# Ledger of designs, part 89: designed miniproteins, single chains, continued (2)

Each design is a single chain, and the fold is of that chain. pLDDT is the mean over its residues in the fold that is shown.

## One batch from the design tools (miniprotein)

Design m7074
Fold by ESMFold2-Fast:
Structure m7074 (fold): chain A 89 residues (1-89)
Amino acid sequence: LVEEARKLAEKGHQLFEEGNYKEAADYFVKAADLYEQSGKYLLAAGMYRNAAIAYEKYYEKTGNKEDLERAKQMKERADELFKKHKEKV
């Protein structure tokens, strides 16, 4: 799970650098889910934050407010997971 999440995160970063923000967001969300399943809440929170940034960048290209709403949802999820990480440390 953790190794698979890392590979998905690496692919997300590559896609983001290439300007493929929608696919980058999808990969960051998949990585976040696997990190969360593994109890790696800080890493999962980081991936949801990356997904939020990717959706915001995609919104800048499309003007579609649904992508902005997805970014907001990802930020909220990241904040909750970061909180959970602090409570367990």
Scores: mean pLDDT 83

Design m7075
Fold by ESMFold2-Fast:
Structure m7075 (fold): chain A 70 residues (1-70)
Amino acid sequence: AAEEQQKQRLLHALDDMETGIDLSKADPSEKEALRAEIARLKDELPTMSVEEAQARVDELARRMAAAEAA
């Protein structure tokens, strides 16, 4: 129950990140790499722990911020 709700929240965060990438002016190759990682994480998320999934989402968010700053 609680884990399912947390995973749904992480899926929403990944959807928001995809939208952010689409609106981003970051380098096209970085956008492509980020989209691929988001797609892979969405696919793997049902088999991951919530803690693992959160760490992967946080890492993607850091990479997005770095790409926007460059």
Scores: mean pLDDT 79

Design m7076
Fold by ESMFold2-Fast:
Structure m7076 (fold): chain A 76 residues (1-76)
Amino acid sequence: MFKIKLKLKDGSEKEVEVKDAEEAFEAIIEALKEDGASEIDIGMVALIYGVLKAVGASDEEIIKKLTEYANKLLSK
């Protein structure tokens, strides 16, 4: 079980609890879409997820990297 913290454009923080990297990916994509992220930004998150999964990264590593990238997009 993992906790994800996303910093939204309005200054609020969204916290989500997820069981694995796939649930984390879905939660992050949904939060980005709700916050008005571009198709390119969403595509980049999907690409990062796909690459990390393909190289056999752990759920912890995938969640960490996706959360870091998503927060960079949301903090603009």
Scores: mean pLDDT 79

Design m7077
Fold by ESMFold2-Fast:
Structure m7077 (fold): chain A 73 residues (1-73)
Amino acid sequence: MSAQELLERGQKLFAEGDYGSAALAYQMALELDPEDVEALRNLAKAYKQLAEKGYKIAEVQLKKVEERLAELE
């Protein structure tokens, strides 16, 4: 499976409200392309939704993804 296919799968899962599965798909895309800014931005959005739902670990992960995005932009 390509990074693009994983990114598209994550976007569909996110649209369905499955933020956990979306985050996993984006993480798999990033294993294939670690500097994919679009995948990092989408992963940050998924973690933000999970953090807003009360998942404290997602808030920590969100901060790490945002710091990585700042290095690439």
Scores: mean pLDDT 82

Design m7078
Fold by ESMFold2-Fast:
Structure m7078 (fold): chain A 89 residues (1-89)
Amino acid sequence: MEEKERLAKEVEKIRAESLEFLADDEELMEALRRIEALVEEGRYAEATALAEAVVAEVAARHPEDKERILRLGLAMGGAMALAAYRRGL
């Protein structure tokens, strides 16, 4: 297995752990599902715009929760990176 395959698996693990951490926030999980659907459809500009709006909303609601913001970024960034990698981009 190449280094890139190992890195992809590490990104998948980090994304999964981040999603599990965020699973208690149903509205946030709904928004993340919408972002993933847009990414799978190749609608990256719309996915990015929604992701930025979600980050701003979470930061406004929980400015002290730096871990939640970081994990949200990892979940969204991981989904986009894995989609690009799997499509040969």
Scores: mean pLDDT 76

Design m7079
Fold by ESMFold2-Fast:
Structure m7079 (fold): chain A 83 residues (1-83)
Amino acid sequence: SEENRKKLSTSVLLSLAGEEAEKLEPRIEKLSAKQREELADEVLKTYRDTLAEKSPTLSRDEALEIAREAARETLRKKLEELE
């Protein structure tokens, strides 16, 4: 259902937003289910790609922190482009 699609994609986006979740939630809620899903896919891709790139040369904690920040930056940038 569209409601489930919105709920799942929003949950993923808010999880990746971390401390910015409360600030970004009202902006994400303005997006269609398709826009939220495409945004979630792009943000998750940035997270996975950054983690894969950094994991061979950095500690697990350092790689995760950089991947989280890259994901949050992508989320902010792409959300602004959709507004």
Scores: mean pLDDT 85

Design m7080
Fold by ESMFold2-Fast:
Structure m7080 (fold): chain A 68 residues (1-68)
Amino acid sequence: SEELLKELEEKIKEAIAKLPEEKRDLARQMGKHILREVKEMIEEGKPKEEVLKVFETGLATMEAIIAS
């Protein structure tokens, strides 16, 4: 749903805002990729549980790469 997508967009924004300025551009690019994938799943009618699993995996991967 549009509401779910907005919630996930907000979580990405919060994660990026907590990062140092020099890491925000990379995080923004990764966040856009995650949100694009999630949006496609929602538009295809995938279950919310499956959407959230993909989102959580993507966010964890983003955080791991940014921490290095």
Scores: mean pLDDT 82

Design m7081
Fold by ESMFold2-Fast:
Structure m7081 (fold): chain A 71 residues (1-71)
Amino acid sequence: PVELSEEQRRRQEERLEISERSSRAGTKEFERAEKENPVRSEEEFLEHVKRSTEAARRALREKRRELEERR
């Protein structure tokens, strides 16, 4: 049925929006961390990765909340 195809497309669009926002947030945080404290060691690099991952997770949660509010 057309309804199932439409639901699948909507879910794909939502997933893409979440992924895109999460990815952008992670990249921005990593770039910001690099500018503030340029990596000189593996430990510093891992810290920047942790910050990037946390920013991406926050953006993912926020976007999911926004999508729920639209419903």
Scores: mean pLDDT 74

Design m7082
Fold by ESMFold2-Fast:
Structure m7082 (fold): chain A 68 residues (1-68)
Amino acid sequence: GASSAENRARLETLIELAKRELSKLGKIESEKRTVVSDTTGELELVVDGKRYLVTVDAATGTYTVTEL
């Protein structure tokens, strides 16, 4: 199974991938990162005046983007 260190590395990779995709929509004006659990995290971004919530999951290797 994945270690805590491996899960943290996967979360960071997913956050950077999500930031890369959202940066295509415009300028990232603000960023807030939150640890939710050992395998999940959240990234709140403001991109060109729009707010987005990214939820990252190291167990599945996926992220979801929600416009707020």
Scores: mean pLDDT 82

Design m7083
Fold by ESMFold2-Fast:
Structure m7083 (fold): chain A 88 residues (1-88)
Amino acid sequence: MAEEAAEEAEKEAEGGGKGLALSAARSARKAAELAREGDGLGASMEAGVAHVSAGVAKATIDDSGEKNAEAARRAAEGAERAAREALA
C-alpha cells in the first residue's frame, strides 16, 4: 500500500504544489522500508510527515493544489498502513 500510494502521488504531482506531493511520496516509500525492517516507530514518524505535506498541499490555492493534496493524502494513508502492520 505505501509503495503503491507513493507511486500514485509521483504520477499526480504537478504544477506549483508538486514538491508537497513528492515529499509525501518520499515519506510513504520510507515508511514502507522502515516497516519492512521492523521499525514501526520510524514508519509512524514518516506517516506524520506525509500528513503534514498533505495538509499544506490542501492549503495551496491553485488548480494543481487539489490534485497534489489528494496525492499526498493517499501517500499518507499508505504510510499509516505500513506503520500499523509493522507495529502489529
Scores: mean pLDDT 71

Design m7084
Fold by ESMFold2-Fast:
Structure m7084 (fold): chain A 64 residues (1-64)
Amino acid sequence: MAEEAYRRAYERARAAAEAGKTPEEGAQLVGDAGREEIRASGYDPEASEAAQRAAARAVIEAGA
């Protein structure tokens, strides 16, 4: 579910931001979070797209 994807990505991005992330680490977090959500969605295109967008939004909102 997109809300779970958001929460998962937000927690990871927040931890990275508190550790003093670089822009490269922020970009990597977006990519990794998206890949994990594709896998968690069982490669369903619609669910995967919603989860990826939620994860990307979470990373941005966490300040990464």
Scores: mean pLDDT 69

Design m7085
Fold by ESMFold2-Fast:
Structure m7085 (fold): chain A 72 residues (1-72)
Amino acid sequence: MDKEYRKKAAENMLEFARELLRQARTNPSLLPLARRYIEGARLMAKTLDEKEKEKILEELDRLEAELAALEA
């Protein structure tokens, strides 16, 4: 049960980060909040099984790249 809740928490944080980055294209003040959700999802992902962790971390790396591009 705990692993499933942590996986869902990581997935939810990832989804919120994705939505915030989409909105940040027109409102850059949301970038710090998106960064916080990316960091939270990464911390949760580290507690998951290796395959689940790899998938979430790969998606997080893509979001971090998008965040960096929007901050440039």
Scores: mean pLDDT 81

Design m7086
Fold by ESMFold2-Fast:
Structure m7086 (fold): chain A 69 residues (1-69)
Amino acid sequence: DSASEMLNERTLVEVDGLPPTDDLISLAVTIALDPRYSGVVRGTVTTEKDGVVTVEDFSTVSTYRQALL
């Protein structure tokens, strides 16, 4: 949603390449942990690798935290 769009527009989260910034980690964790986001079912992470942008949904906070690293 709006928070995911902000993450996609302003920052890109890599899951297994470059580590995300502190601000990005904070935002992603807030999205993943906040029950207002339908229990993280709507949480997304945008990754950029070699010029390719991929958007993925993560259903649990544990999965989201793992993906951020």
Scores: mean pLDDT 45

Design m7087
Fold by ESMFold2-Fast:
Structure m7087 (fold): chain A 74 residues (1-74)
Amino acid sequence: DIDKLNKVIGLILRLIGLMIDVERDPSLTEEQKQEALRIIEEAIKKALEYVKEGNYDKAIEILEEAIRRVEALR
């Protein structure tokens, strides 16, 4: 589904933006930055595996959960 694929791409781009924001944030500890980057990397990797399987809904769920988890660390 092209519409769901576009949503996955948009969520991945948002997570990449969050990676840049986290890396550049002087108020975050090194441990907080490492944890946020780990969450983002693992979520993108796992979401791409689900996209390869045609499971776009699960990919979207994982990416949205990663956004919530990273925002909770800030």
Scores: mean pLDDT 86

Design m7088
Fold by ESMFold2-Fast:
Structure m7088 (fold): chain A 116 residues (1-116)
Amino acid sequence: MITTEELKKKLLEILDELKSQPIAEPFKNLPDPKEFPDFYKKIPNPVSLDTIEEKIKSGEITTAEEFESLFNQMIANVMAYYPEDSKIVEDAKEVAKIFYSKLEPLIEEERKTKAA
């Protein structure tokens, strides 16, 4: 069984690899609330890659499922705020593909450890 500390390291490694992709740049930080007040009015639970990193480091995210859920919230925020045909929504879908390509092996490892 994967330990909480080992899982934390693997989640941070996935996040770091994702943040290193140029396509992930718009998703690293939350918008400035002074410049984008309507974003915070429209999006009640704003999530960026930095938000996810902080929650892993604080211990609020302790499972791969919680990590996946918070990442999906970030994608949902982008899709709710921007037009469907916008480049940023297209980029968000591509970032999601990269994310799942890195997360799927970890989920599969966890499943195999729990199987009798």
Scores: mean pLDDT 80

Design m7089
Fold by ESMFold2-Fast:
Structure m7089 (fold): chain A 55 residues (1-55)
Amino acid sequence: AAVAALVEKLQAATTKEELDAQISEVVDEMLRHPEDSPALAAAVKAALDAFKARE
């Protein structure tokens, strides 16, 4: 549930400032729940790739 909410926020980020804020939140979640790190890392990579494709 928490992972899905963070992924949605990453995908909704349209500005660099929003993306940076969401990545910070994802890193905090990775530190609290290390077993979710692979899924969260993949979501961050996908969001960064999508953001670069829009530019």
Scores: mean pLDDT 76

Design m7090
Fold by ESMFold2-Fast:
Structure m7090 (fold): chain A 83 residues (1-83)
Amino acid sequence: MAEEYAERAIEFARAYGYEELAKYLEEVKKTGSKEAVELAAKGVAAFVEGFYDKAIEYLKKAIEIDPKNEAAKKMLELIEKEK
């Protein structure tokens, strides 16, 4: 389930031109826990939908669950930069 949701979020980000964000979410999917993957995917989906504060919230939670996940940290940096 988390993997399928992450794949949908990756496709959604790519469809809207957020290729770098999509690549980092693919890396989170490979290296992260299922809970961190689900939270990161929710963050990407929220960002693409225009809910920037929610996107940041979800990514911060993903990093809290998996603090060694550098890809999730890079995703947060990208989203904060787009504000």
Scores: mean pLDDT 79

Design m7091
Fold by ESMFold2-Fast:
Structure m7091 (fold): chain A 95 residues (1-95)
Amino acid sequence: MKEEILKLIEELEKLIENKEPASTIYSQVVKIDNKFLEAKPSLSIEEQIELLKKLVELYKKAKDHAESQNDVGTVGLLDMYIKGYEGEISELEKK
């Protein structure tokens, strides 16, 4: 489970580096989120925080790329994920 998420993160990093269409990058973001939700019960709080922090940084890069392409819809969706994950990090760090 964790290994699958790490592989999907590597794939996302490559998509961003290769400047793939914002919609393609967003599809990978959704795939990562679904796998993270599946894996969450088996992850420690520390592992969840580490993964969420890494995902926030990558999603910010994806959002910047979507902005450069004037993909307003994808920018909005990515901003929602970023804010959601930042909120979750804050709550987990209180434990």
Scores: mean pLDDT 85

Design m7092
Fold by ESMFold2-Fast:
Structure m7092 (fold): chain A 61 residues (1-61)
Amino acid sequence: NATLSAIKAAKALMDGNDEEALRYADEAVAQADPQTASGIRQALATLAKDLGREETAERLA
């Protein structure tokens, strides 16, 4: 379920677990159609940037 994986990625970012966040983001993208995958990447990258994680944001985009 792409939605569940995306939620787990967001939680990992908020908890400071960037490695787990990237893993869950990859799972979410793999489970989603191209349009949904693009939206998930953009949302998670924006969240990472808002949290001050520029490098992680670039890797999520």
Scores: mean pLDDT 84

Design m7093
Fold by ESMFold2-Fast:
Structure m7093 (fold): chain A 88 residues (1-88)
Amino acid sequence: SEAEKYTLEGEIYLGLGRMYLSLGMYEQALRAFRDAIKYYEKALEVDPNNEKAKKGLREVLDALEPLRDVFPEEVAELEARINELLSK
């Protein structure tokens, strides 16, 4: 389904974000996490109760922690967006 395609894309970008963090490539990591959130949001637009998308969004929240001191405003924006998506 389209929701399954979007959750898979979200998982790919989450993985890329984690890889970029391990390399100290913080701007690339931030962009990858933004893309992960975008695809999980698209999955929730197709299927509002998609458990894989919600799990992925929680994993992005955890993965953003090292970036809080580097990009405090951008991380706060992404955390707010994830929390909004998870509240539905």
Scores: mean pLDDT 89

Design m7094
Fold by ESMFold2-Fast:
Structure m7094 (fold): chain A 73 residues (1-73)
Amino acid sequence: SELEKAKKKFEEALEKVRNSRTREELREAVEEAKEALTELVNAGASDEEVVKAHLQFEEARRIGLERLGLPAP
């Protein structure tokens, strides 16, 4: 289904965010994750799934920033 594809794409995007090795890679990975989150909404994710996705995105971003020694947003 479109929703299952969107969920997998989002999980892969979060993994890139967590594992980014440069500021540029992190910026690009964050944009990919934002696009994947929009695809989740468009694919019909429930309000609860969208809230969970936002929390997972913020956690992945925090981890990526910490690994690079960058300040939290």
Scores: mean pLDDT 85

Design m7095
Fold by ESMFold2-Fast:
Structure m7095 (fold): chain A 87 residues (1-87)
Amino acid sequence: SPQLVRVEMELGALITSAAALAYSARKEGDEEKAAEYEKVLDGLLAIEETLRTDPAAVPAQIRALLAETTDELLKAGLERTLKVVEE
């Protein structure tokens, strides 16, 4: 569906952003921040898998990851993705 394609595109952009943030934090020696971004990245990859296997579970997984995400840009991206899923 066109909606599913939009969700996949939004998740792909978030995965790229989370991976870049994790890499940057590791290079700067901020191990705590890198671990936080890596957890968000792992959560996004899990959502991408769920989107392929059980799309109905995706909104709940996005809400769970959003509750654990502290980065404001990643939060905004997750909220936008959730809004697309619930359209």
Scores: mean pLDDT 87

Design m7096
Fold by ESMFold2-Fast:
Structure m7096 (fold): chain A 95 residues (1-95)
Amino acid sequence: DEARRRAGLLYLELLAQGYSPGAAEDLALREAGIDPSLSDEERVERVRGLLLAAGVSEETAEEMGELLLQLYKGEIDPVEAWLRLQELAREALAR
């Protein structure tokens, strides 16, 4: 789906530019026509799907999903999670 691919690319671009994970998710989910009023687990599943549609490797999409779950559970420092997600997004965009 071209819309899902564009939404996944938007998510990566927003993270790479320094947008917060929450802001990047909300904008990308809306671009894909997905209701952002989902549980944390459902949001991560949808984001992972958008990343795969954008051509991100399964390994990288799973790593980003795990970081988001840890962030939502308070198991990781928010700044550290944000910086790691930004790095992964930049690497994914570099192809």
Scores: mean pLDDT 83

Design m7097
Fold by ESMFold2-Fast:
Structure m7097 (fold): chain A 68 residues (1-68)
Amino acid sequence: DQRRRSEELGRVARQVVNIYFEKHGGLDPDQLVELALIVQDSVANSRTPLELGQLLSEKLGVELPPLP
């Protein structure tokens, strides 16, 4: 189900962003746009939650959240 996958990828993105917020206090608008594009590209290319989590963790320089 593509809708459920989009929701799960969005949840993973939110977890990574929350970890970044805890360390740095916020994101600039350019970072927000870039993260949104990464999520959209991940949905379009059928990437897994783990793959998206790794990409976002590398991009923001934070720890990968636990992904089952």
Scores: mean pLDDT 75

Design m7098
Fold by ESMFold2-Fast:
Parts: structure tokens; sequence; C-alpha cells
Structure m7098 (fold): chain A 76 residues (1-76)
């Protein structure tokens, strides 16, 4: 089923690059845009309004700017 991805990034360290459904999971790819530390909250909502939320701790330095990070979230 199609799913919607929302990323809450309180420190503004990452940008949503892409998302794709793979079987019963969603692969969410984020690009690091600045150094720092935060906890990202990734929420996946299915076509029926069911949600799964995953917290992703992110600690990145200057050398990590431009790096892609992939988060796998199960479908609801």
Amino acid sequence: APATVTVDDPAGLAELESSRVVGDQVEVTLRVTRPGETVLTVTVTDSQGNTVTVDVPLSVGEADVGRLVTVVVPLP
C-alpha cells in the first residue's frame, strides 16, 4: 500500500532526499545538511491512516555534510 513519510528534525541537520516502499517496509533516505546532534522522528502513515514512528539519533560532523543516511521503517 502507498505510504506517506514525515520527518521531524528539530535541529535542521538533514533533508528528506527520497522514500520508497520495499515489501512491508519503507526505506527513507536523508541527506545531512549541517553538523550537530539531534533525534529525528520518522513517521510512516499508510493509506488507512495507521502510523509507525521511529526515533533516529543522529550525530554528525563537518565531514558528514552531504552524506546519505537510510532509515528502514516497518509499514503499519
Scores: mean pLDDT 79

Design m7099
Fold by ESMFold2-Fast:
Structure m7099 (fold): chain A 68 residues (1-68)
Amino acid sequence: MPSVLELLEELLAKTTDPGLRARLQVAIHEIRRGASPAAIAAALRTIADDPAASPEERAQAREVVERV
């Protein structure tokens, strides 16, 4: 089953905006460091609410935030 880390890596692979890629990399790094769900959710919320992201990318990010 895909982990939150795998879902974030998939989003990173699909994301073309450099700002969104940077935010995803920060979220992945925080997970690898054992960050709290609240810290991960805060990083992902920035992506979910970013108008530069496609509707699909935002929907996927929101789904991950809601599951964390």
Scores: mean pLDDT 70

Design m7100
Fold by ESMFold2-Fast:
Structure m7100 (fold): chain A 93 residues (1-93)
Amino acid sequence: SDKEKALEKLKLLEEIEEEFEPLEPEELLRETEERIANEKDPEKRVIIAQAGLNVLQRRLAADPEDEEVREALRRMEELLEKLEKELAEEEKK
């Protein structure tokens, strides 16, 4: 089931990325924060933040001088780091 769990996580990641793709950087950050606030599973919170990060990274790669994307990416990286620490604390139990 480890392969099935990995595929399920990848599918969830891709589905969230597709939903985030049409959003402006500030709206994407807001939607990510709201979804995380409503999600109880620490692993899914990390997946949600990773999806937002992936979309913003692709946008920055397409336009490296986009300051709005760069700022949103920085804030998304901080959010992901926080959630990864929260997940690590839950897994220590």
Scores: mean pLDDT 84

Design m7101
Fold by ESMFold2-Fast:
Parts: sequence; structure tokens; C-alpha cells
Structure m7101 (fold): chain A 86 residues (1-86)
Amino acid sequence: EKAKEIADEAVKLADEGYFHRARELIEQAVKEGLGEEVLKHLEEYIKKNPDNVRLWYLVAELYRLLGDEEKAEEYIKKARENESKQ
């Protein structure tokens, strides 16, 4: 419920170019213990929109906030690869 609403708003903010606000929203979600649940919803968005490079960066940031630096780096590399195609 709450985690999905947060994920939906973060995706909207990132798509509209307000990446910093999307990051602040997911930071608050992590502080509230919702980070992993929000992550699952964001990963589903990426599966549907793999060319949306902002979503890859958003998921990378969430992994970094959760302490998973290896997955954060993987998602950053995928984001950069998708940017290079445009």
C-alpha cells in the first residue's frame, strides 16, 4: 500500500525530471522501513520500461541507501549503457 504509492510518486518525479525530489522520497521510505518494498515496485517498473534510464539511476540510489553497493553499481552501469544509445 504505502510502499507502492511511494514508488509510483518516485517514478513520476524521476520521469518529470525531478530526480532530486524522487531521491528524497525514497530516502524517507528507507528511514520508515519501506525501502525493500519500494525497491520491489521500482524493479517491476524497470521490467516494463527498460529504456527509462532515470529509473535505473533511481533503483541504483535505493540500493546504495540500503547498503548494497554491488547492486547499486550494476544498475548505474546499466543506466550509463542505456544513455550511450541515445
Scores: mean pLDDT 81

Design m7102
Fold by ESMFold2-Fast:
Structure m7102 (fold): chain A 63 residues (1-63)
Amino acid sequence: SEEERLEEAALLLGTEKARKELGPALSVEVRRVDEETYEVVVTTEKGTLTYRFSKEEIEAAVG
């Protein structure tokens, strides 16, 4: 489904951004906040990062 694809894309986008900022992800959680927004929580050895991505931002990032 489109929702599953967007969640997968958001998870990958958040994981890659966190890798560049703090390092490899130990765990990643993705959730849909509303119809247009996804939240990704990435935990690394150095700390936890939370990202919020719009549907448009996810679509633009995964090309």
Scores: mean pLDDT 82

Design m7103
Fold by ESMFold2-Fast:
Structure m7103 (fold): chain A 81 residues (1-81)
Amino acid sequence: MSVEELLKEIEELSKNPSVESVEQLLKIFEQSDDPNVIEAIAKALSKFENDIDAQLAIKKYLETLEPEKALKLQKALAKNM
């Protein structure tokens, strides 16, 4: 999938906030190392800052990531909070 297609998918997922959307955003993060995709994902995830179920899903996912990837996502989230 191209970066352009990923960015479009992230935008669509951000319009309909749900736990499923969070899980799909996190799967895109796992599949792409593109800085623009990571930034778009962090911005989309920031829209869920008041959703407890979404925050739990994010925390659980971070526990499954390599420390380097987890830190990258956490830094991107911090910039958008």
Scores: mean pLDDT 77

Design m7104
Fold by ESMFold2-Fast:
Structure m7104 (fold): chain A 76 residues (1-76)
Amino acid sequence: SEEEEKLKYFKENDTSKEPLVPLTYIPPGTLLKGAVAGPEAVAAEIERVSKILLTPKAQEDLEYWMATGKLRKDAV
């Protein structure tokens, strides 16, 4: 399949196994928004993002990247 062909390409070019965006990544805009709204808003946004990163889909997407060296088309 197309995914298998891309997987071979990434493996050949040694781009596998290192996620470009780790699960602990928090968008910079979240911190800037919190500077205006205060620390409670920052904490709430961090919790929201953490719940997204802990979803089964996000976990599967990361495991797929780590195992194959390729992101899924609809990765979170």
Scores: mean pLDDT 53

Design m7105
Fold by ESMFold2-Fast:
Structure m7105 (fold): chain A 66 residues (1-66)
Amino acid sequence: AAAALRRALLAVRDADGTIPGERAVEILRAHGVPEEEARAIVERFRLADGTVPAGALAEAGAAVLA
């Protein structure tokens, strides 16, 4: 589960290594992260433009699934 989430997030990141916040929530939820936790992770790492670093999301999401 955690490894699959990491691969999915890294596969959908843009050229800057970021993912739009709402898309990140959807991917986290699809991999078993509860919506409330997924939203909290996204808000924790959200950049000024509304995107989130894929690597930080993968690490935090994997920790929830462990």
Scores: mean pLDDT 77

Design m7106
Fold by ESMFold2-Fast:
Structure m7106 (fold): chain A 83 residues (1-83)
Amino acid sequence: ALEPLLEKARKLIEEARRLAEEGRKEEALKLLRELKEEYEKKIKLIKEEVEKKNEWTEEHEKILEVLEEIIKMAEEAIKELEA
């Protein structure tokens, strides 16, 4: 059920790459940085919730893996565009 989040992130990264191709590199970088910040905030909130409840489950692990993958994709795109 986390597939829609990955798909949305991929589409946003594709839009950012298109913006960069059109010479709108600064707008592309802003979009990617905002995506990264949003998902980093989500990870922090999930980790805090898990820690408070002392509940660490396989479902939490899968969610964190997906969110971390989205951040990694955004970081790779930022690095490529900044090069």
Scores: mean pLDDT 80

Design m7107
Fold by ESMFold2-Fast:
Structure m7107 (fold): chain A 69 residues (1-69)
Amino acid sequence: SPGDEFDRLSQQSDQIADQARRLSDIMNDYVRQGRMDDAQRYHQQMTQTQQQGQQINDQMQSVLDDIIS
């Protein structure tokens, strides 16, 4: 059902948000160490993870629009 789909997407969104926070913490640790090449690598992974989160949020909005239409 659309509600089950929304719940699944919501759980995926939460997992992606947790992953982005973890990558951010690792990036900040490398920045603190002056390891800028390593920090940049994790920054790129964090940005990609956040973009995946935005795609899931867009899918959640689409499901909501289908429910209220």
Scores: mean pLDDT 87

Design m7108
Fold by ESMFold2-Fast:
Structure m7108 (fold): chain A 96 residues (1-96)
Amino acid sequence: KDELIEKGKKLFKEGLDLFSNGDYEEAAKLFEEAGKLFEEAENYRDAGLSYLYAGMSYYQAGDLEKAEEMLSKALELWRSYPPLASLVLPMLDSVR
């Protein structure tokens, strides 16, 4: 599972670079892919964080449906850990 985590980290970093350049749609896709890799590795903290950044990126790109989908995934992964879930809830409310 280390290979999946390392691939997820690389995609997450590339997503951050794209996000900082304003390439929100491309950033969102990389964050979503990173989230899937972290989920496969059972790294639910980084999977949720990746889906949170994907949701933020889709929101900036104007894709509110994808933003809600990604933020809901992050909340589901983090629902048993209230401090992390509380980061997602206000953003999810803003895209509904």
Scores: mean pLDDT 80

Design m7109
Fold by ESMFold2-Fast:
Structure m7109 (fold): chain A 79 residues (1-79)
Amino acid sequence: SHMERHERLVEAIRALREAMQTGDREATAAAYREFARLAETASDEELAEAVQDVFGLDAEGGLIVYRTMVREAAELAGV
């Protein structure tokens, strides 16, 4: 369902943020791969909704923080 898919995306984004905060490359790589797998099948609207839930009330502001985090996570993961 949309709700179950939304919760999975929110959990993946939160897990990625937590892994990045630890600076652990292996943890970040694992979290990034799981996030990327879910994000590949998600619509732009589904991603925006999940980002808003994790990073704040404003979807656009949250999307900027999200894009920066994903780029930095990919660099840390060596991809």
Scores: mean pLDDT 79

